# Designs tried in a protein design run: designed miniproteins, single chains, continued (2). Part 110

Each design is a single chain, and the fold is of that chain. pLDDT is the mean over its residues in the fold that is shown.

## One batch from the design tools (miniprotein)

Design m7817
Fold by ESMFold2-Fast:
Structure m7817 (fold): chain A 85 residues (1-85)
Amino acid sequence: SERLAELAEKMREAVRAKDREAAREQLKRLIEEVKNVRDQLDPHRVDNLIISAEAAIKAIETQSWADAENAVAGVVRGVEALLEE
């Protein structure tokens, strides 16, 4: 959970900086981390978060920054929701 919170914060920083490479790197790290802790979390929420993160990576690679920013922001909110009791 501490690692997921750190990744969410780094993604927020990348979005604020409009740094596509940093955002993409943090999204890839998020996918790896949620897979590692899947057994400790709701698997349905984890699977949905992975799908959202993969879609955000595609948005960063293929779409405008505005679309990519919205996709990354959605992933950050998904991480925050996953970390709530």
Scores: mean pLDDT 80

Design m7818
Fold by ESMFold2-Fast:
Structure m7818 (fold): chain A 94 residues (1-94)
Amino acid sequence: DILELDAEAILEDARALAARLPDPALAEEVRRIGEELAEAIESGDEEKIKEALKRMLELLEAEARRRFEERGAAPEVREAYEKQLEELRKEIEE
């Protein structure tokens, strides 16, 4: 189904974004939400899929903000990450 395919693509994109901010705690949280998303996909519950994706986006936004504040980041890296988060949000909202 198209929603399942989109959810898997969004999860992959989210994991790629998380890899740009390497942190063991973030990696574990991404894995946990990924398992919740997988269960939602298996159940075919569209609302649960969207909820899991929203939680993933919130986690990535919070972690990106923390990392950029602590370490600083080149403007190009920050802008690219923010753009990808915006695209993920748009996909979840649609």
Scores: mean pLDDT 70

Design m7819
Fold by ESMFold2-Fast:
Structure m7819 (fold): chain A 62 residues (1-62)
Amino acid sequence: MVDEKEVELALYEIQIAIERSLPNPDKEWILEAAKKAKEIASQDPRFEKTRKYAEEVIKELE
């Protein structure tokens, strides 16, 4: 059974990747999405890889 949080994090990663690939990406949206993904990923050690990805995205944009 797929965890609901796992699906939500996967969708955030896909959406962030799509937005970042656009010619004029919405940096504010990417930053907020990455912060939400970090918050969700920080609740469970299983998502450490996603948490690190979100932290790197936040660091790059701040």
Scores: mean pLDDT 78

Design m7820
Fold by ESMFold2-Fast:
Structure m7820 (fold): chain A 84 residues (1-84)
Amino acid sequence: MEPLKVEATYTFSDEEEALSTEDIAAYFEGVAQSMIDAGVTELTITVYVTGTQAQVDAAKAGLEAMKKTASEIEVTGTVVQVEK
């Protein structure tokens, strides 16, 4: 089958109270499921985080969980901390 490749960019705000580790994990889980449903075979994700170190760590953890959930998809991800 022809590989379906997708490149995606996500940005999380610096709202300290808005993003919990649980909320970030649920977000990446939803993205993983959407990509599986769409038949994506290769996904390159760049995540920009304008926030605390805890939010950066949560985004990295969410990306790793997403790779585990979407085992049928070749996921390459990068988390970039952005100053605002």
Scores: mean pLDDT 70

Design m7821
Fold by ESMFold2-Fast:
Structure m7821 (fold): chain A 87 residues (1-87)
Amino acid sequence: GAAEARELARRGAELGWRGSEIAEAGGDPEEAARLGSEGSRLGLEGAREAAAAGDSLGVALGAGGAIAGIGAVALAGIRAGKPYEAE
């Protein structure tokens, strides 16, 4: 249902943004990557479900969280000195 999709999108946004904030502040890169990964996963799931329910705000929230989460993972990897991996 739309309410469950909105909750997933909100959780994804909160985790993704938190991971991004930690990464930008130079905090623990492992924590930033963990929060960013979970945020992007939940954000994408929430956005997909919100789209199916016709909830444009849920889509925007979930997508925003996913983008923030991806950014957190990337920045955390750079800060941890991990090699860049491309597919």
Scores: mean pLDDT 79

Design m7822
Fold by ESMFold2-Fast:
Parts: sequence; C-alpha cells; structure tokens
Structure m7822 (fold): chain A 71 residues (1-71)
Amino acid sequence: MKISQEELDAAVEILGLATIYAASLNAGKTEQAKVAREGLDKAVKAFEEGNYKEATEIARKTIEEVNALDA
C-alpha cells in the first residue's frame, strides 16, 4: 500500500479528534462532543475525497474549538 506523508498526517489528526470526541462523550460534555463530532464528520469526508491536507486542517481547527469550550 502507498501511504503518503499527507495521508498519514491526516489519519493521525483524525484519530486525535476521534479520541477527544470519545472522551467528551464519556465525560458528559455535550457541547464539546457536538463540536468534535461535526468536525470529525467533515475531516473524514475530506479524507475520503483524498483532500488530506484539508482533512488535517479541519481536525486541528476542531480540536482548538473543543479546547476553547473547555476553558
């Protein structure tokens, strides 16, 4: 299988966001879980379309938004 650096970077960021989503659900953080889920859906869609750099940017921005809500 060919795994590009951009694909690998996107996969790692998406996994990080998925972990944050799961943690938010387990902690009962409804707003954080909602933001994480919406961003995760968008990042996964970009990844499936081969837009790995965009998937990475969506995942990173979503993580920042979730962290801002946790202040």
Scores: mean pLDDT 84

Design m7823
Fold by ESMFold2-Fast:
Structure m7823 (fold): chain A 60 residues (1-60)
Amino acid sequence: IADHVESIEVSVEPSPTRPGMYVATATLTLKDGSKVVLSAEAETAEEAREKVLAGARAFS
């Protein structure tokens, strides 16, 4: 569990604007009550999820 992050919710969906791509969205709730939304695109759902989680590590 990241030091600054209270919870993480991740969703992955096909990109509406880039056919053949997937968009992963992570919603981070921080311990101070603020929320941060991160997104990443990749050619596979798994890669998109990994990219957005890598971004979330910046809040650890």
Scores: mean pLDDT 76

Design m7824
Fold by ESMFold2-Fast:
Structure m7824 (fold): chain A 77 residues (1-77)
Amino acid sequence: MTSDLNLGYMMFSGATGTIRGRGYEAIENIINNGTKEQLQQLVDFLSNLLKTYGSIMDEYRKKLIEDYIKKAKEALK
């Protein structure tokens, strides 16, 4: 949405509340190689995604997103 959030376009399908396949690769790349700013943006993005679309997600997708949030927070220290 705001500056540097090209993440949203790559990772998210608004029509279905689903992260696109290449979005998962981008998430993992940010967790492994991202800056603190990118990690914080990822946490904020995924947390907002769960808040907005969590009710239409199955348990597997919710858990996967929660696991990514946890990993990003751990990488932030």
Scores: mean pLDDT 67

Design m7825
Fold by ESMFold2-Fast:
Structure m7825 (fold): chain A 96 residues (1-96)
Amino acid sequence: LAEAEYVLPASREAFEAVREQIIKHAMSLAPEGKLEEFPNGFRIELEDGYLEVRAYEDSVVIRGVGRRTAEILPNLVLEVAGLLGVPVDAAEVVRL
């Protein structure tokens, strides 16, 4: 199974400020998925896996499991990093 994780150095408060925009973007990439929200993030359940974004005190963690998520994950990481104002190496992200 394909699985990958990317960690962004951002606060939970920064994530909460853009949570709705992140969810909207993620759902646009996986409209077939089922959204589940948590106090510190969200998950989109797919047939063969999931996409998950969790915010901690000093980090925002983006995780993808499954073949469908492997296609989506790089785009989601780039968008989340952009919304959080965190610089990322695009070449590194597309290898997820």
Scores: mean pLDDT 83

Design m7826
Fold by ESMFold2-Fast:
Structure m7826 (fold): chain A 56 residues (1-56)
Amino acid sequence: MKKYLDASLPPEEQRLFDEAPENAVIEEGDGELGADYIAKPKPGYRLENGKYVPVE
């Protein structure tokens, strides 16, 4: 589950957290001088052709 966003993050980043893709985890990467974030697949899933699919 995502944490509360840093107040320095732009509103666009906050929106992306609310609309995060299913089977994905959104983490802040670099909030300095602009919001950088990393979307990772959930354990047991991988990114393939722009979708998060089960690894098995």
Scores: mean pLDDT 54

Design m7827
Fold by ESMFold2-Fast:
Structure m7827 (fold): chain A 95 residues (1-95)
Amino acid sequence: MEEKRKLLVEANYRISGLLDQLVSRGQQVLQTSPSLDEQRRQFDQLLDEFREEVQRLIEELRKQGKDEVAEELEKTAESALRFLRESFDRQLAQL
């Protein structure tokens, strides 16, 4: 039970780091991109890159037999992706 909790905390910590990186890069896109179409394209690329990074982590955990941790990471990442997509869409709508 305790080991499982530690693994879930570690997985959440890793996803939080990836989210912080994605948010920082998203802010750079808003500052450097001259058009809404370009901002949208770059946001889509950032979300795709994040999705790929999460998928690699999930595969690594499953290869180690940590299926439950991988499942939790997948759920956390999916929720985060939905939130970020909605946030980007709102920011683009404000422009």
Scores: mean pLDDT 74

Design m7828
Fold by ESMFold2-Fast:
Structure m7828 (fold): chain A 67 residues (1-67)
Amino acid sequence: DKKEKAKKLMPKAIRTTELLLALQLSGKNSKENIENVINEKNVEEIEKNLKKEDIEKAREAVKKMLE
């Protein structure tokens, strides 16, 4: 997908949902990590520490919800 289209279809709320799901898939869904994602604190570092596979699986699941 084009970055422009992805940005329109993935507003802040959708990105947050993707990261929350990725945390759950990775088994890293602690209260602290959930709160950090919701408040956009340390999001890039959290994302870097997640498995790419779990992030991609979460993005696919969220994309299917938008169908």
Scores: mean pLDDT 73

Design m7829
Fold by ESMFold2-Fast:
Parts: sequence; structure tokens; C-alpha cells
Structure m7829 (fold): chain A 78 residues (1-78)
Amino acid sequence: SMLEEVKAGAKHMLETVQALAKELISKDPSVEPIMQQAIELAKKGLELAEKAKTKEDADQALKQMQQASELLKKAIEK
């Protein structure tokens, strides 16, 4: 179902952001603040996805995940 797919995507996003944060911070400690923000947004996305019962709830989770993805891109493109 759509809700299960969003939940799976949110879990994958959080795992990806956490793994990349460890690698990127190890290479450049100055990205730590932006990576911490990305992790918090990914955590919020997962929390919203786990509680989601409607498409609107799922859309809110996806917005948090999109913001986490954009911050991750900024850290990588430094």
C-alpha cells in the first residue's frame, strides 16, 4: 500500500542520511550542523510516516524527507 511504501522510504532515508553523515563529517567536520538538521528531518519524516493514516499524513512525511534530501545534497555538493 501507499502508506507502507512511504514508511519503507522514510526508514531507508533515515538509514542513508545517518550513514552518509558519519562519512561526510569524518572528512569535513564543518558539515556536522547541516547533517544534524538532515537527520532530524529524516527522523521527523519517519515519525510522521509511522503515524500516517491518510494521504495528507503521508504527504507531510514526504515533505520532511524531501527537505532532508535537499540538505544532504548541499552537504555533498560542498
Scores: mean pLDDT 85

Design m7830
Fold by ESMFold2-Fast:
Structure m7830 (fold): chain A 61 residues (1-61)
Amino acid sequence: SENQKRIFAESSVGILEIDYWVNNRDMEVIEKRAEQILSKSPEEEKPILEELIKKEIERLK
């Protein structure tokens, strides 16, 4: 359950890295994508997803 939630969250974050390269490293596109992912996620999963997204965005900078 918790491990499955983490795996799905990590998969979503992987999409951000792909989008970053496909859109010529455009951080505005990545931030907009992250917001869309969060808006569609259940409230209970948002804290884990937010943490992983923040780490990935910092890594891509």
Scores: mean pLDDT 69

Design m7831
Fold by ESMFold2-Fast:
Structure m7831 (fold): chain A 66 residues (1-66)
Amino acid sequence: RAEEALRLLREEGLSLRETARRLGVSQRTLVDILRASGRFSDEYLALLERTGDPEEAERELVRRVL
């Protein structure tokens, strides 16, 4: 499931909501799956959950870290 979620987010460019819909899980459950994968920082996952958009989460992370 984590690998499929990564493909949908990175390769297909889908939002968090659409990725969760495709996998048949809630957005919260999707974030938990991504956290369990160990491939993302907790800061990024928190922003992804708040924004629902991987690109917007990345922009917010850059603003907060820099």
Scores: mean pLDDT 72

Design m7832
Fold by ESMFold2-Fast:
Structure m7832 (fold): chain A 88 residues (1-88)
Amino acid sequence: MDEIEEATRAVEEVKGPEAGEATRRTLLRLAELANDPSLSPEERKLAKEGLEETIRYALEGDVTKAAVKSTSTFIQIIGMRIDKELGL
């Protein structure tokens, strides 16, 4: 079921349509990372947990925690991905 759309709607009601659209794009990106078979199990787990927690915060009306959680999760996953691609 589209929990991403529910979270997007919750953010939109608090911060407006531009924030809602930014949230939708961010959550879709995290969902893509969580289901990417080329990523490590740890990378996929972080993306999945970050996605689930961001949705939870958004639905609870804590849009600030939702934004912080999604941003920090995305940055951490990108960092791990870069290290893997570069062989670091």
Scores: mean pLDDT 79

Design m7833
Fold by ESMFold2-Fast:
Structure m7833 (fold): chain A 62 residues (1-62)
Amino acid sequence: SKEEEIKRLEKGLENLKKNYSKLNEVQKMVAIHELKEALEKAKELGDEKLAEEIENFIKQLE
């Protein structure tokens, strides 16, 4: 369901926020790519709050 997809994205974002600093350079590049994909998915699902949280995190990393 849409709600289950949103919860999965939220959990993924929280896990990535906790672990990002421990990633090597290649893993960080992959993580940024995955965040950009998650941002588009959050927009498609209509979760504006989650989309903003993901976008803000990407901006912190770039």
Scores: mean pLDDT 85

Design m7834
Fold by ESMFold2-Fast:
Structure m7834 (fold): chain A 88 residues (1-88)
Amino acid sequence: MDLRERVREIAEKFGVPEMDLADVMLAYATGKMGWREMGYGDLPQEAVQAARSIVTDAIHAGVSREEIIERIKEAFGLPDDYEPVSSI
């Protein structure tokens, strides 16, 4: 299943924006900060767990953290220097 399609299904099931799930996955994959610190505290825990499971499954399959980050950015059309940021 395509990464973007999988995220779309989670977004539709839980009524959350796809980009919020992308930011959750990037935060989890980079390990730099938690999704709550990014302002996503109102997301359903099940949606967060489902998004994180995509990253965990890829790691378990032998995909590097760096490769997972690149795949997420590519799937969402984000530039290589994209980072989830709290408001400027």
Scores: mean pLDDT 72

Design m7835
Fold by ESMFold2-Fast:
Structure m7835 (fold): chain A 64 residues (1-64)
Amino acid sequence: MKGILVLAGMDEEQKKEAIEKAKEFLGVDEIEVIEAKNLEEAKELYRRLLKETDLPVVAVRGAA
């Protein structure tokens, strides 16, 4: 089953960790990664995806 991960403000190492944690959290085998420019865009994308898809969605931000 496929899940969607929305990312904001992450480097490559943080992205790898986020993907693995998202798979575990959502209980899915595959993750589609969508990168947002900032937290505001990430929130809009997350809200839109929840309305448009039956797939599980999670949003994660980089450490401050």
Scores: mean pLDDT 77

Design m7836
Fold by ESMFold2-Fast:
Structure m7836 (fold): chain A 88 residues (1-88)
Amino acid sequence: SKATQLLLESTRLDIEGARKVAEKAREVAKESTPEEAEILEEAVKRVEEAIRYAEEALKNPSEALEGAMRAGVAAVHAAATITAVKNK
């Protein structure tokens, strides 16, 4: 259905957003202390796991919203971690 197509497209966009945040966290980690880099790398791992769940959820429309939410939450956490590291 059109509604299902829009939901799946929305989930794909959320996955893309999460990937961009993870990439930014990796960039910031390169210029961080070892302890800060470890925290950022942990955040990246959580984002990557949420993305994998969201990608699998795309195969089942009933799980697509949960997948999008998980990717979004992980991205927000990673973005907050980047901000905390920068504002040390």
Scores: mean pLDDT 82

Design m7837
Fold by ESMFold2-Fast:
Order: structure tokens, then C-alpha cells, then sequence
Structure m7837 (fold): chain A 67 residues (1-67)
């Protein structure tokens, strides 16, 4: 049912947030070391994960609104 899809989606969102936190930590480490190229690469990954999380949250809201 829809509840099972929401639970699976919550798991995916949780995993994406964990990856986001890891990339934010790496970004900070690169910034602190003066590696602007490395920092920019992780910033790009952070932006992509934020876009993914926003999309998944939108899908989740749609499923909740149908319940």
C-alpha cells in the first residue's frame, strides 16, 4: 500500500541525508586545507543531493496527500 511506499521513500531520504552530511564534512575539510578544486567538487555533489532530497520530499508529500 501507500504506507509501504512512504516507508521505503523515508529510508531513501535518510540514506541521502547521511551521504549529504558526509559530503558536507569533506567539503569543510577541503576548504580548511585551501583545496578550492576539491571543495568545489564536493559542493557540486552537495547541490545534487539537495536537489534529489527536495524531489524525494515532494514525492513523499504527494503520497501522504493521497492517503
Amino acid sequence: GIGGHIDSLDGSIGNANTELDNYKKLYSDYVNNGDTVGANNYNNNINKLNDLIDHLNGVRKGLVDMS
Scores: mean pLDDT 85

Design m7838
Fold by ESMFold2-Fast:
Structure m7838 (fold): chain A 119 residues (1-119)
Amino acid sequence: MTLEEAVKRLTEALKDPKTTKEELAELLKEISKSLNREEQRKLLHLIAAAELKVIKKDYKTAEELVKKIKNNEVIDLVEEFNDEIAEKLAEFIFNVFKTTEERKEFAEALEEFYKKSLP
């Protein structure tokens, strides 16, 4: 799976009202095993940027994170993107974005920032 395919599958799952927290966790586990370390760093920065925009309305910091992705200046936000982090991330997303409409808004921000992160 490429980073593009991972973002597409993740955003499609987030927009689907039938997606459970457990199904999102399994998808994130699959993504973590399919991506290399650089792609994992980029995905986690994209998720952080989308969170900053949607929850905190911190557009400036979100744009700075997207610029770092575009320039390949991403840092390790976690020691390893493993099954435990995938489960915690799914739990976080469902606890913060409780409705399908909120998860759709988060997914749309993630898609926007992915496109802006491209060279």
Scores: mean pLDDT 83

Design m7839
Fold by ESMFold2-Fast:
Structure m7839 (fold): chain A 57 residues (1-57)
Amino acid sequence: MAFPALTPEELQSDSEMLKRLILEAEAKSKDPEAFRQTLVENPGTELNKLLVEASKP
């Protein structure tokens, strides 16, 4: 795919889910500050990791 585009509605829905995943991952993280810093520096990569982990049963 050359460029998959998301609708604003899909982005909004994903934002709410990602906020919840981030809060849970941060609470479970051994170092919440380092976790936040990594998210700030590489949000796309880190958010993908959270989504993959959330997909596990």
Scores: mean pLDDT 66

Design m7840
Fold by ESMFold2-Fast:
Structure m7840 (fold): chain A 88 residues (1-88)
Amino acid sequence: GKEKMREMKEKIKELGKEAIEAIKTESPEKAAEIAGKKYKEMLELVKEAEELAKKDPSTKKEAEEVKDTYGEELSRVVETYKEALEKR
C-alpha cells in the first residue's frame, strides 16, 4: 500500500544520490556503469509502483509521486553528468 510507495520513493532518492556521487568521484567509464545500473533500478521501482496502483487504485496518487520523484532525480543526475563531461 502507501507505505511501500513511500519506501520506493525514498529508494529512488537514494539511487539518484548514489549516481551523482559516482559521477563526481569515479572515472568516466565506471561512473557511466554505476549510473546506468542506478537508472535501471529506479525504472524497476517506477514499474513496481504502477503495478501496485493497478491492484490498489487508492495508491494512484502515491504512484504519481514516485514517478515525479524519478523525473526529478533523473534530471539532477543528467545535469551533474553534463557538467562533469564539460570539465573532462
Scores: mean pLDDT 82

Design m7841
Fold by ESMFold2-Fast:
Structure m7841 (fold): chain A 84 residues (1-84)
Amino acid sequence: SEEEIRELIEEIRELVREAEENAENLEKFKEIMGRLQELVGRLQELLEKENPSEKVREEVYKALQEAEERLKAVGERMRAAAAA
């Protein structure tokens, strides 16, 4: 359902926030990334199975783009910390 898709988007956003809060904890970050991959996979399956509205598909792409940008920032922070 579109509701289920939106729930997955919110769960992804929560995990991205958790990754940002744990940028100095590599083990926790790896765990979060594993969970994110599972949720993204489930979201992609729902998009294929349910063929939701264009508006919902747009919401998904925007959320995934935001997640990618935020996770790149976390990766940069971890790299900077390791280089210092």
Scores: mean pLDDT 81

Design m7842
Fold by ESMFold2-Fast:
Structure m7842 (fold): chain A 73 residues (1-73)
Amino acid sequence: GMLPTPFSELSEEEIEDVIKAVENLLQTEEVDGARQRKAPVTKNLTVGQMNLVGRLVAEGKTPEEVRELFEKA
C-alpha cells in the first residue's frame, strides 16, 4: 500500500533507520535542493517505512521531532 507504516509497528532498530533516513533526506535538501531520486538513503527500509519518512520530511519534521513521536506512540 501507499500508506506509511504506523509508529506503533516499528521496532527500535526500524525507528533508528527511519530517523536516519529523515536526517539524510534533510541533509540532501540542504545540498543545492537536489532531487532525492535514487539516493541510498532508504536502502534497508520497507515501502511503508519509506512512505513514513517521506511524510515526516514533507511535514518538516526534524530527526529530534521524529524521535519524540516514537516515544509517544
Scores: mean pLDDT 65

Design m7843
Fold by ESMFold2-Fast:
Structure m7843 (fold): chain A 74 residues (1-74)
Amino acid sequence: MEEIREAIERMLSEGWTLDQILELLKTEAETYYPNDPRAQEIIKRLEEAKSQDEEEKIETAVEVMLELRELDEE
């Protein structure tokens, strides 16, 4: 959790927007896990988060990064 939040904070400090981070995570899920139902749910959540407030975007990004890491370890 700490490492994931640090990664998001680092990206923001490098000039990334939250929307760009969400789009990056969506692209990663689509590219590496196109037929995984877990990845499909992740993509839907990322799309929904783009219309939410900043706190919800950060929460969704952290949760999705953790879930993608779990998929990568399987």
Scores: mean pLDDT 78

Design m7844
Fold by ESMFold2-Fast:
Structure m7844 (fold): chain A 90 residues (1-90)
Amino acid sequence: KIEEVYKRFLEVLEQIKELSKDNPEIVSLVNEARSLLEKIVKGEDPVASRRKFLAVLAEIGRLSKKLNNQETVELVAEAVYLLDELMSLL
């Protein structure tokens, strides 16, 4: 169950990265989000890691809106939902 949510989360982050491959700023933020997600799952600095993860997702969303990339904006919303679901299982 946790593994299923985590796998879907990784898929969503990879999709955002692929859709944003021409935008190095967004690619960098996705790589940071992936690192923070791993820390959250491992229970490393949970409060700070979750706060920073949400801030990184918000920034990806803002940049995607500015670039009129609606598909990436929708994937960011799914990532926020998956974080809530993952947190309910931890």
Scores: mean pLDDT 83

Design m7845
Fold by ESMFold2-Fast:
Structure m7845 (fold): chain A 65 residues (1-65)
Amino acid sequence: SPSDLQKRLEELEKERDRLQAEADALAARYQATGDRNDLLQEASLGVEIIKLSVEILVLKKELAK
């Protein structure tokens, strides 16, 4: 139903925002320390954020029908 899709969309957007906050914190630590491991972890989170963004886009298109 549209209400179930809307609830799923809100859940995915919250998870994306959570991962983005973690990625931003890792980027800030890299700027302070130069620790390559923080940069690699940020890149890994970036891949997961892209995957969630694709799912969000698909759900938004389904809701627009």
Scores: mean pLDDT 88

Design m7846
Fold by ESMFold2-Fast:
Structure m7846 (fold): chain A 58 residues (1-58)
Amino acid sequence: MEVDITPLQEVLEAPDEELEEAMRKAGLPKEYIPWVRAARAGDPEGVRRLVEALAAQQ
């Protein structure tokens, strides 16, 4: 199953103050915000968790 990473890129590029709305538009729960912050800091575990969440929605 292909994972569309476009929503992930939009979430990662969103300003911190708009992050919750970007998460809603991408269909990611707010509980994943810590993983978005980890991914932005260069933590590969954050990226993996976000990709897995997007895959679960597809």
Scores: mean pLDDT 74

Design m7847
Fold by ESMFold2-Fast:
Structure m7847 (fold): chain A 55 residues (1-55)
Amino acid sequence: MDKRLQESAEESEKLAKKMHEIIEKEGIKLSDDADERGQQYAKIIKKVKEEEEKK
């Protein structure tokens, strides 16, 4: 397996875990609309990155 692909997969899992933590803490209700849900995920990802930069 490509090492870069494996590292990318691990980073995606870490990101997903952090996103779920934000969703739970903030009580975010995800939309049933795929486009709206994508925008909600983008905002959550931004929050994850901001929290990572905090440390």
Scores: mean pLDDT 73

Design m7848
Fold by ESMFold2-Fast:
Structure m7848 (fold): chain A 100 residues (1-100)
Amino acid sequence: EEKEKKLNILDVQLEGLKRYFEVTAENLLKLGKITPEQAEFLREVQKLAKEDLEKAREYINEVLKTEKDPLLQRLARAALHVLDEMEKVENEKKKIEDEI
């Protein structure tokens, strides 16, 4: 009961973080602060993060190696920070599931 309620809260938090990239891309694009190509980067990160956080991290690291656009590099570094936050939530969820 108590563990189930805590896990539900963490699941909602994790889903919110996974949506962060799509919402951020949409908002920044609407405000004219990023290009459609930069928005697609954030959407691809969100898609990969839903499958596997490590795949998302690998994709961002490849962009950081190849991309010369300073804004896209800043977006990539910010995305890594959000992935770190997602990993913390997943680790906390696992702790509660594994608690005895």
Scores: mean pLDDT 77

Design m7849
Fold by ESMFold2-Fast:
Structure m7849 (fold): chain A 89 residues (1-89)
Amino acid sequence: SAAEELAEILLEKAKEKLRAAGDEAGIEELEKNREEIIEETKKYLEHALSNLDKIAKDLGISKETVRDLLLNDPEKLLELVEKKAKEAK
């Protein structure tokens, strides 16, 4: 599915950042939990696609912007959602 492919792309980007930093232990941890991370990220992406209106309202941006970010820059969208979730707790 598109959500699964996107989840794998996000995981690979995270691994690239850890590899650039020389964090082999971090890469090993991501690989050990690969299936769980992919499954959870996929669920999040599927939920996001179903709730664009709510996400747009929560982030203070338009639905069109959320959709565009999800399709073209999903890593940035995820960062914005995580930052807002962290600030709310």
Scores: mean pLDDT 74

Design m7850
Fold by ESMFold2-Fast:
Structure m7850 (fold): chain A 72 residues (1-72)
Amino acid sequence: GPGAELGRKAAEAAAEGKNEEAAKLARQSMDQAPGATGAAAGWDAAKAAEEGKNEEAYRGSLQAAISDEQGL
């Protein structure tokens, strides 16, 4: 679904160190899939990215992408 694609893009941005982009995409992923397990991981990733916690942002974004992929 749309949330899964945005979650994958957020994980990719976080892996590249683009924290601001990762946070933005993670928030959009939550909007497209409210209440999904991936949405909670996306929210945590967005907060971590805003705080400059690159590794935590990467892990949260990746978890969001994986969770949403299972819901295709």
Scores: mean pLDDT 65

Design m7851
Fold by ESMFold2-Fast:
Structure m7851 (fold): chain A 68 residues (1-68)
Amino acid sequence: GPLSGGLAALAVALADPERMAAADDEEAAKQVATQARKSGNEEAARAFEENPKKMGAGAKALARSVGG
């Protein structure tokens, strides 16, 4: 669900917040989708793959919040 996607986004943002914030929305969404799959959350991964621009923008905003 959306909460599980948030945890995956936070994990990616904490690993490299500057790179995540600088990435385009599609690349950000792809990184979160990969992390969600590694965590066993295929549903969250699918959500990021289906709406990369919208979901990626959210992940980038989170990265900027934790990297600052």
Scores: mean pLDDT 71

Design m7852
Fold by ESMFold2-Fast:
Structure m7852 (fold): chain A 74 residues (1-74)
Amino acid sequence: LEEEAQRLAEEGLKLTEDEAYELFRSHPLDVVGLVAQLHPELREAAAKAIEDLTAQYGPAFREAGRARWEASRA
């Protein structure tokens, strides 16, 4: 999970805020949430992506992110 969040953050830091937002929309909510915690500079783009995904696809994306986190922990 942290490795995935760090990889995503490194990619996001190279992009504009709008591009980072689109990148974050393509990833699980758990990973994007961790990016916001680890990298305050990406927090606005990450928070916006989480809010939009939660409103439209939140249950499905939350389940996918949770499954990924469980797999990483196992």
Scores: mean pLDDT 69

Design m7853
Fold by ESMFold2-Fast:
Formats: C-alpha cells, structure tokens, sequence
Structure m7853 (fold): chain A 59 residues (1-59)
C-alpha cells in the first residue's frame, strides 16, 4: 500500500540521519523499483535537513 511505502521512506530518512547504511540498503531493497525517485528525494531531503539542523542545534 502507499502507506507502507511512505512508512519505509520515513525509516530510510531516519536511517540516513543516523548513518545506518546497512538499514538504508535493507529498506531500499524492500521498496518497489517504481518508488526509486521517492528514495532519491528522501536522501537529498535528509542530507539538507541534517546540515541545517546540525548548525541550528549544535550545542
């Protein structure tokens, strides 16, 4: 379902933020090929978010 795909994308984002590349690869492999663009977007968005939040929340 679309809800399952979104939940996996959310887990991928969290794994990227935690630098857990093993989990990212496992979740990526479980996604249908048709959702590859969504996966790419999550990687980009997580990278941008991480950079901005690390600057703002550096304490």
Amino acid sequence: SEEEVQAKLDEIEKAILNKDFKKVNELRASLPEEHRLEFDKVILDAGIKRGKEEVKKAK
Scores: mean pLDDT 70

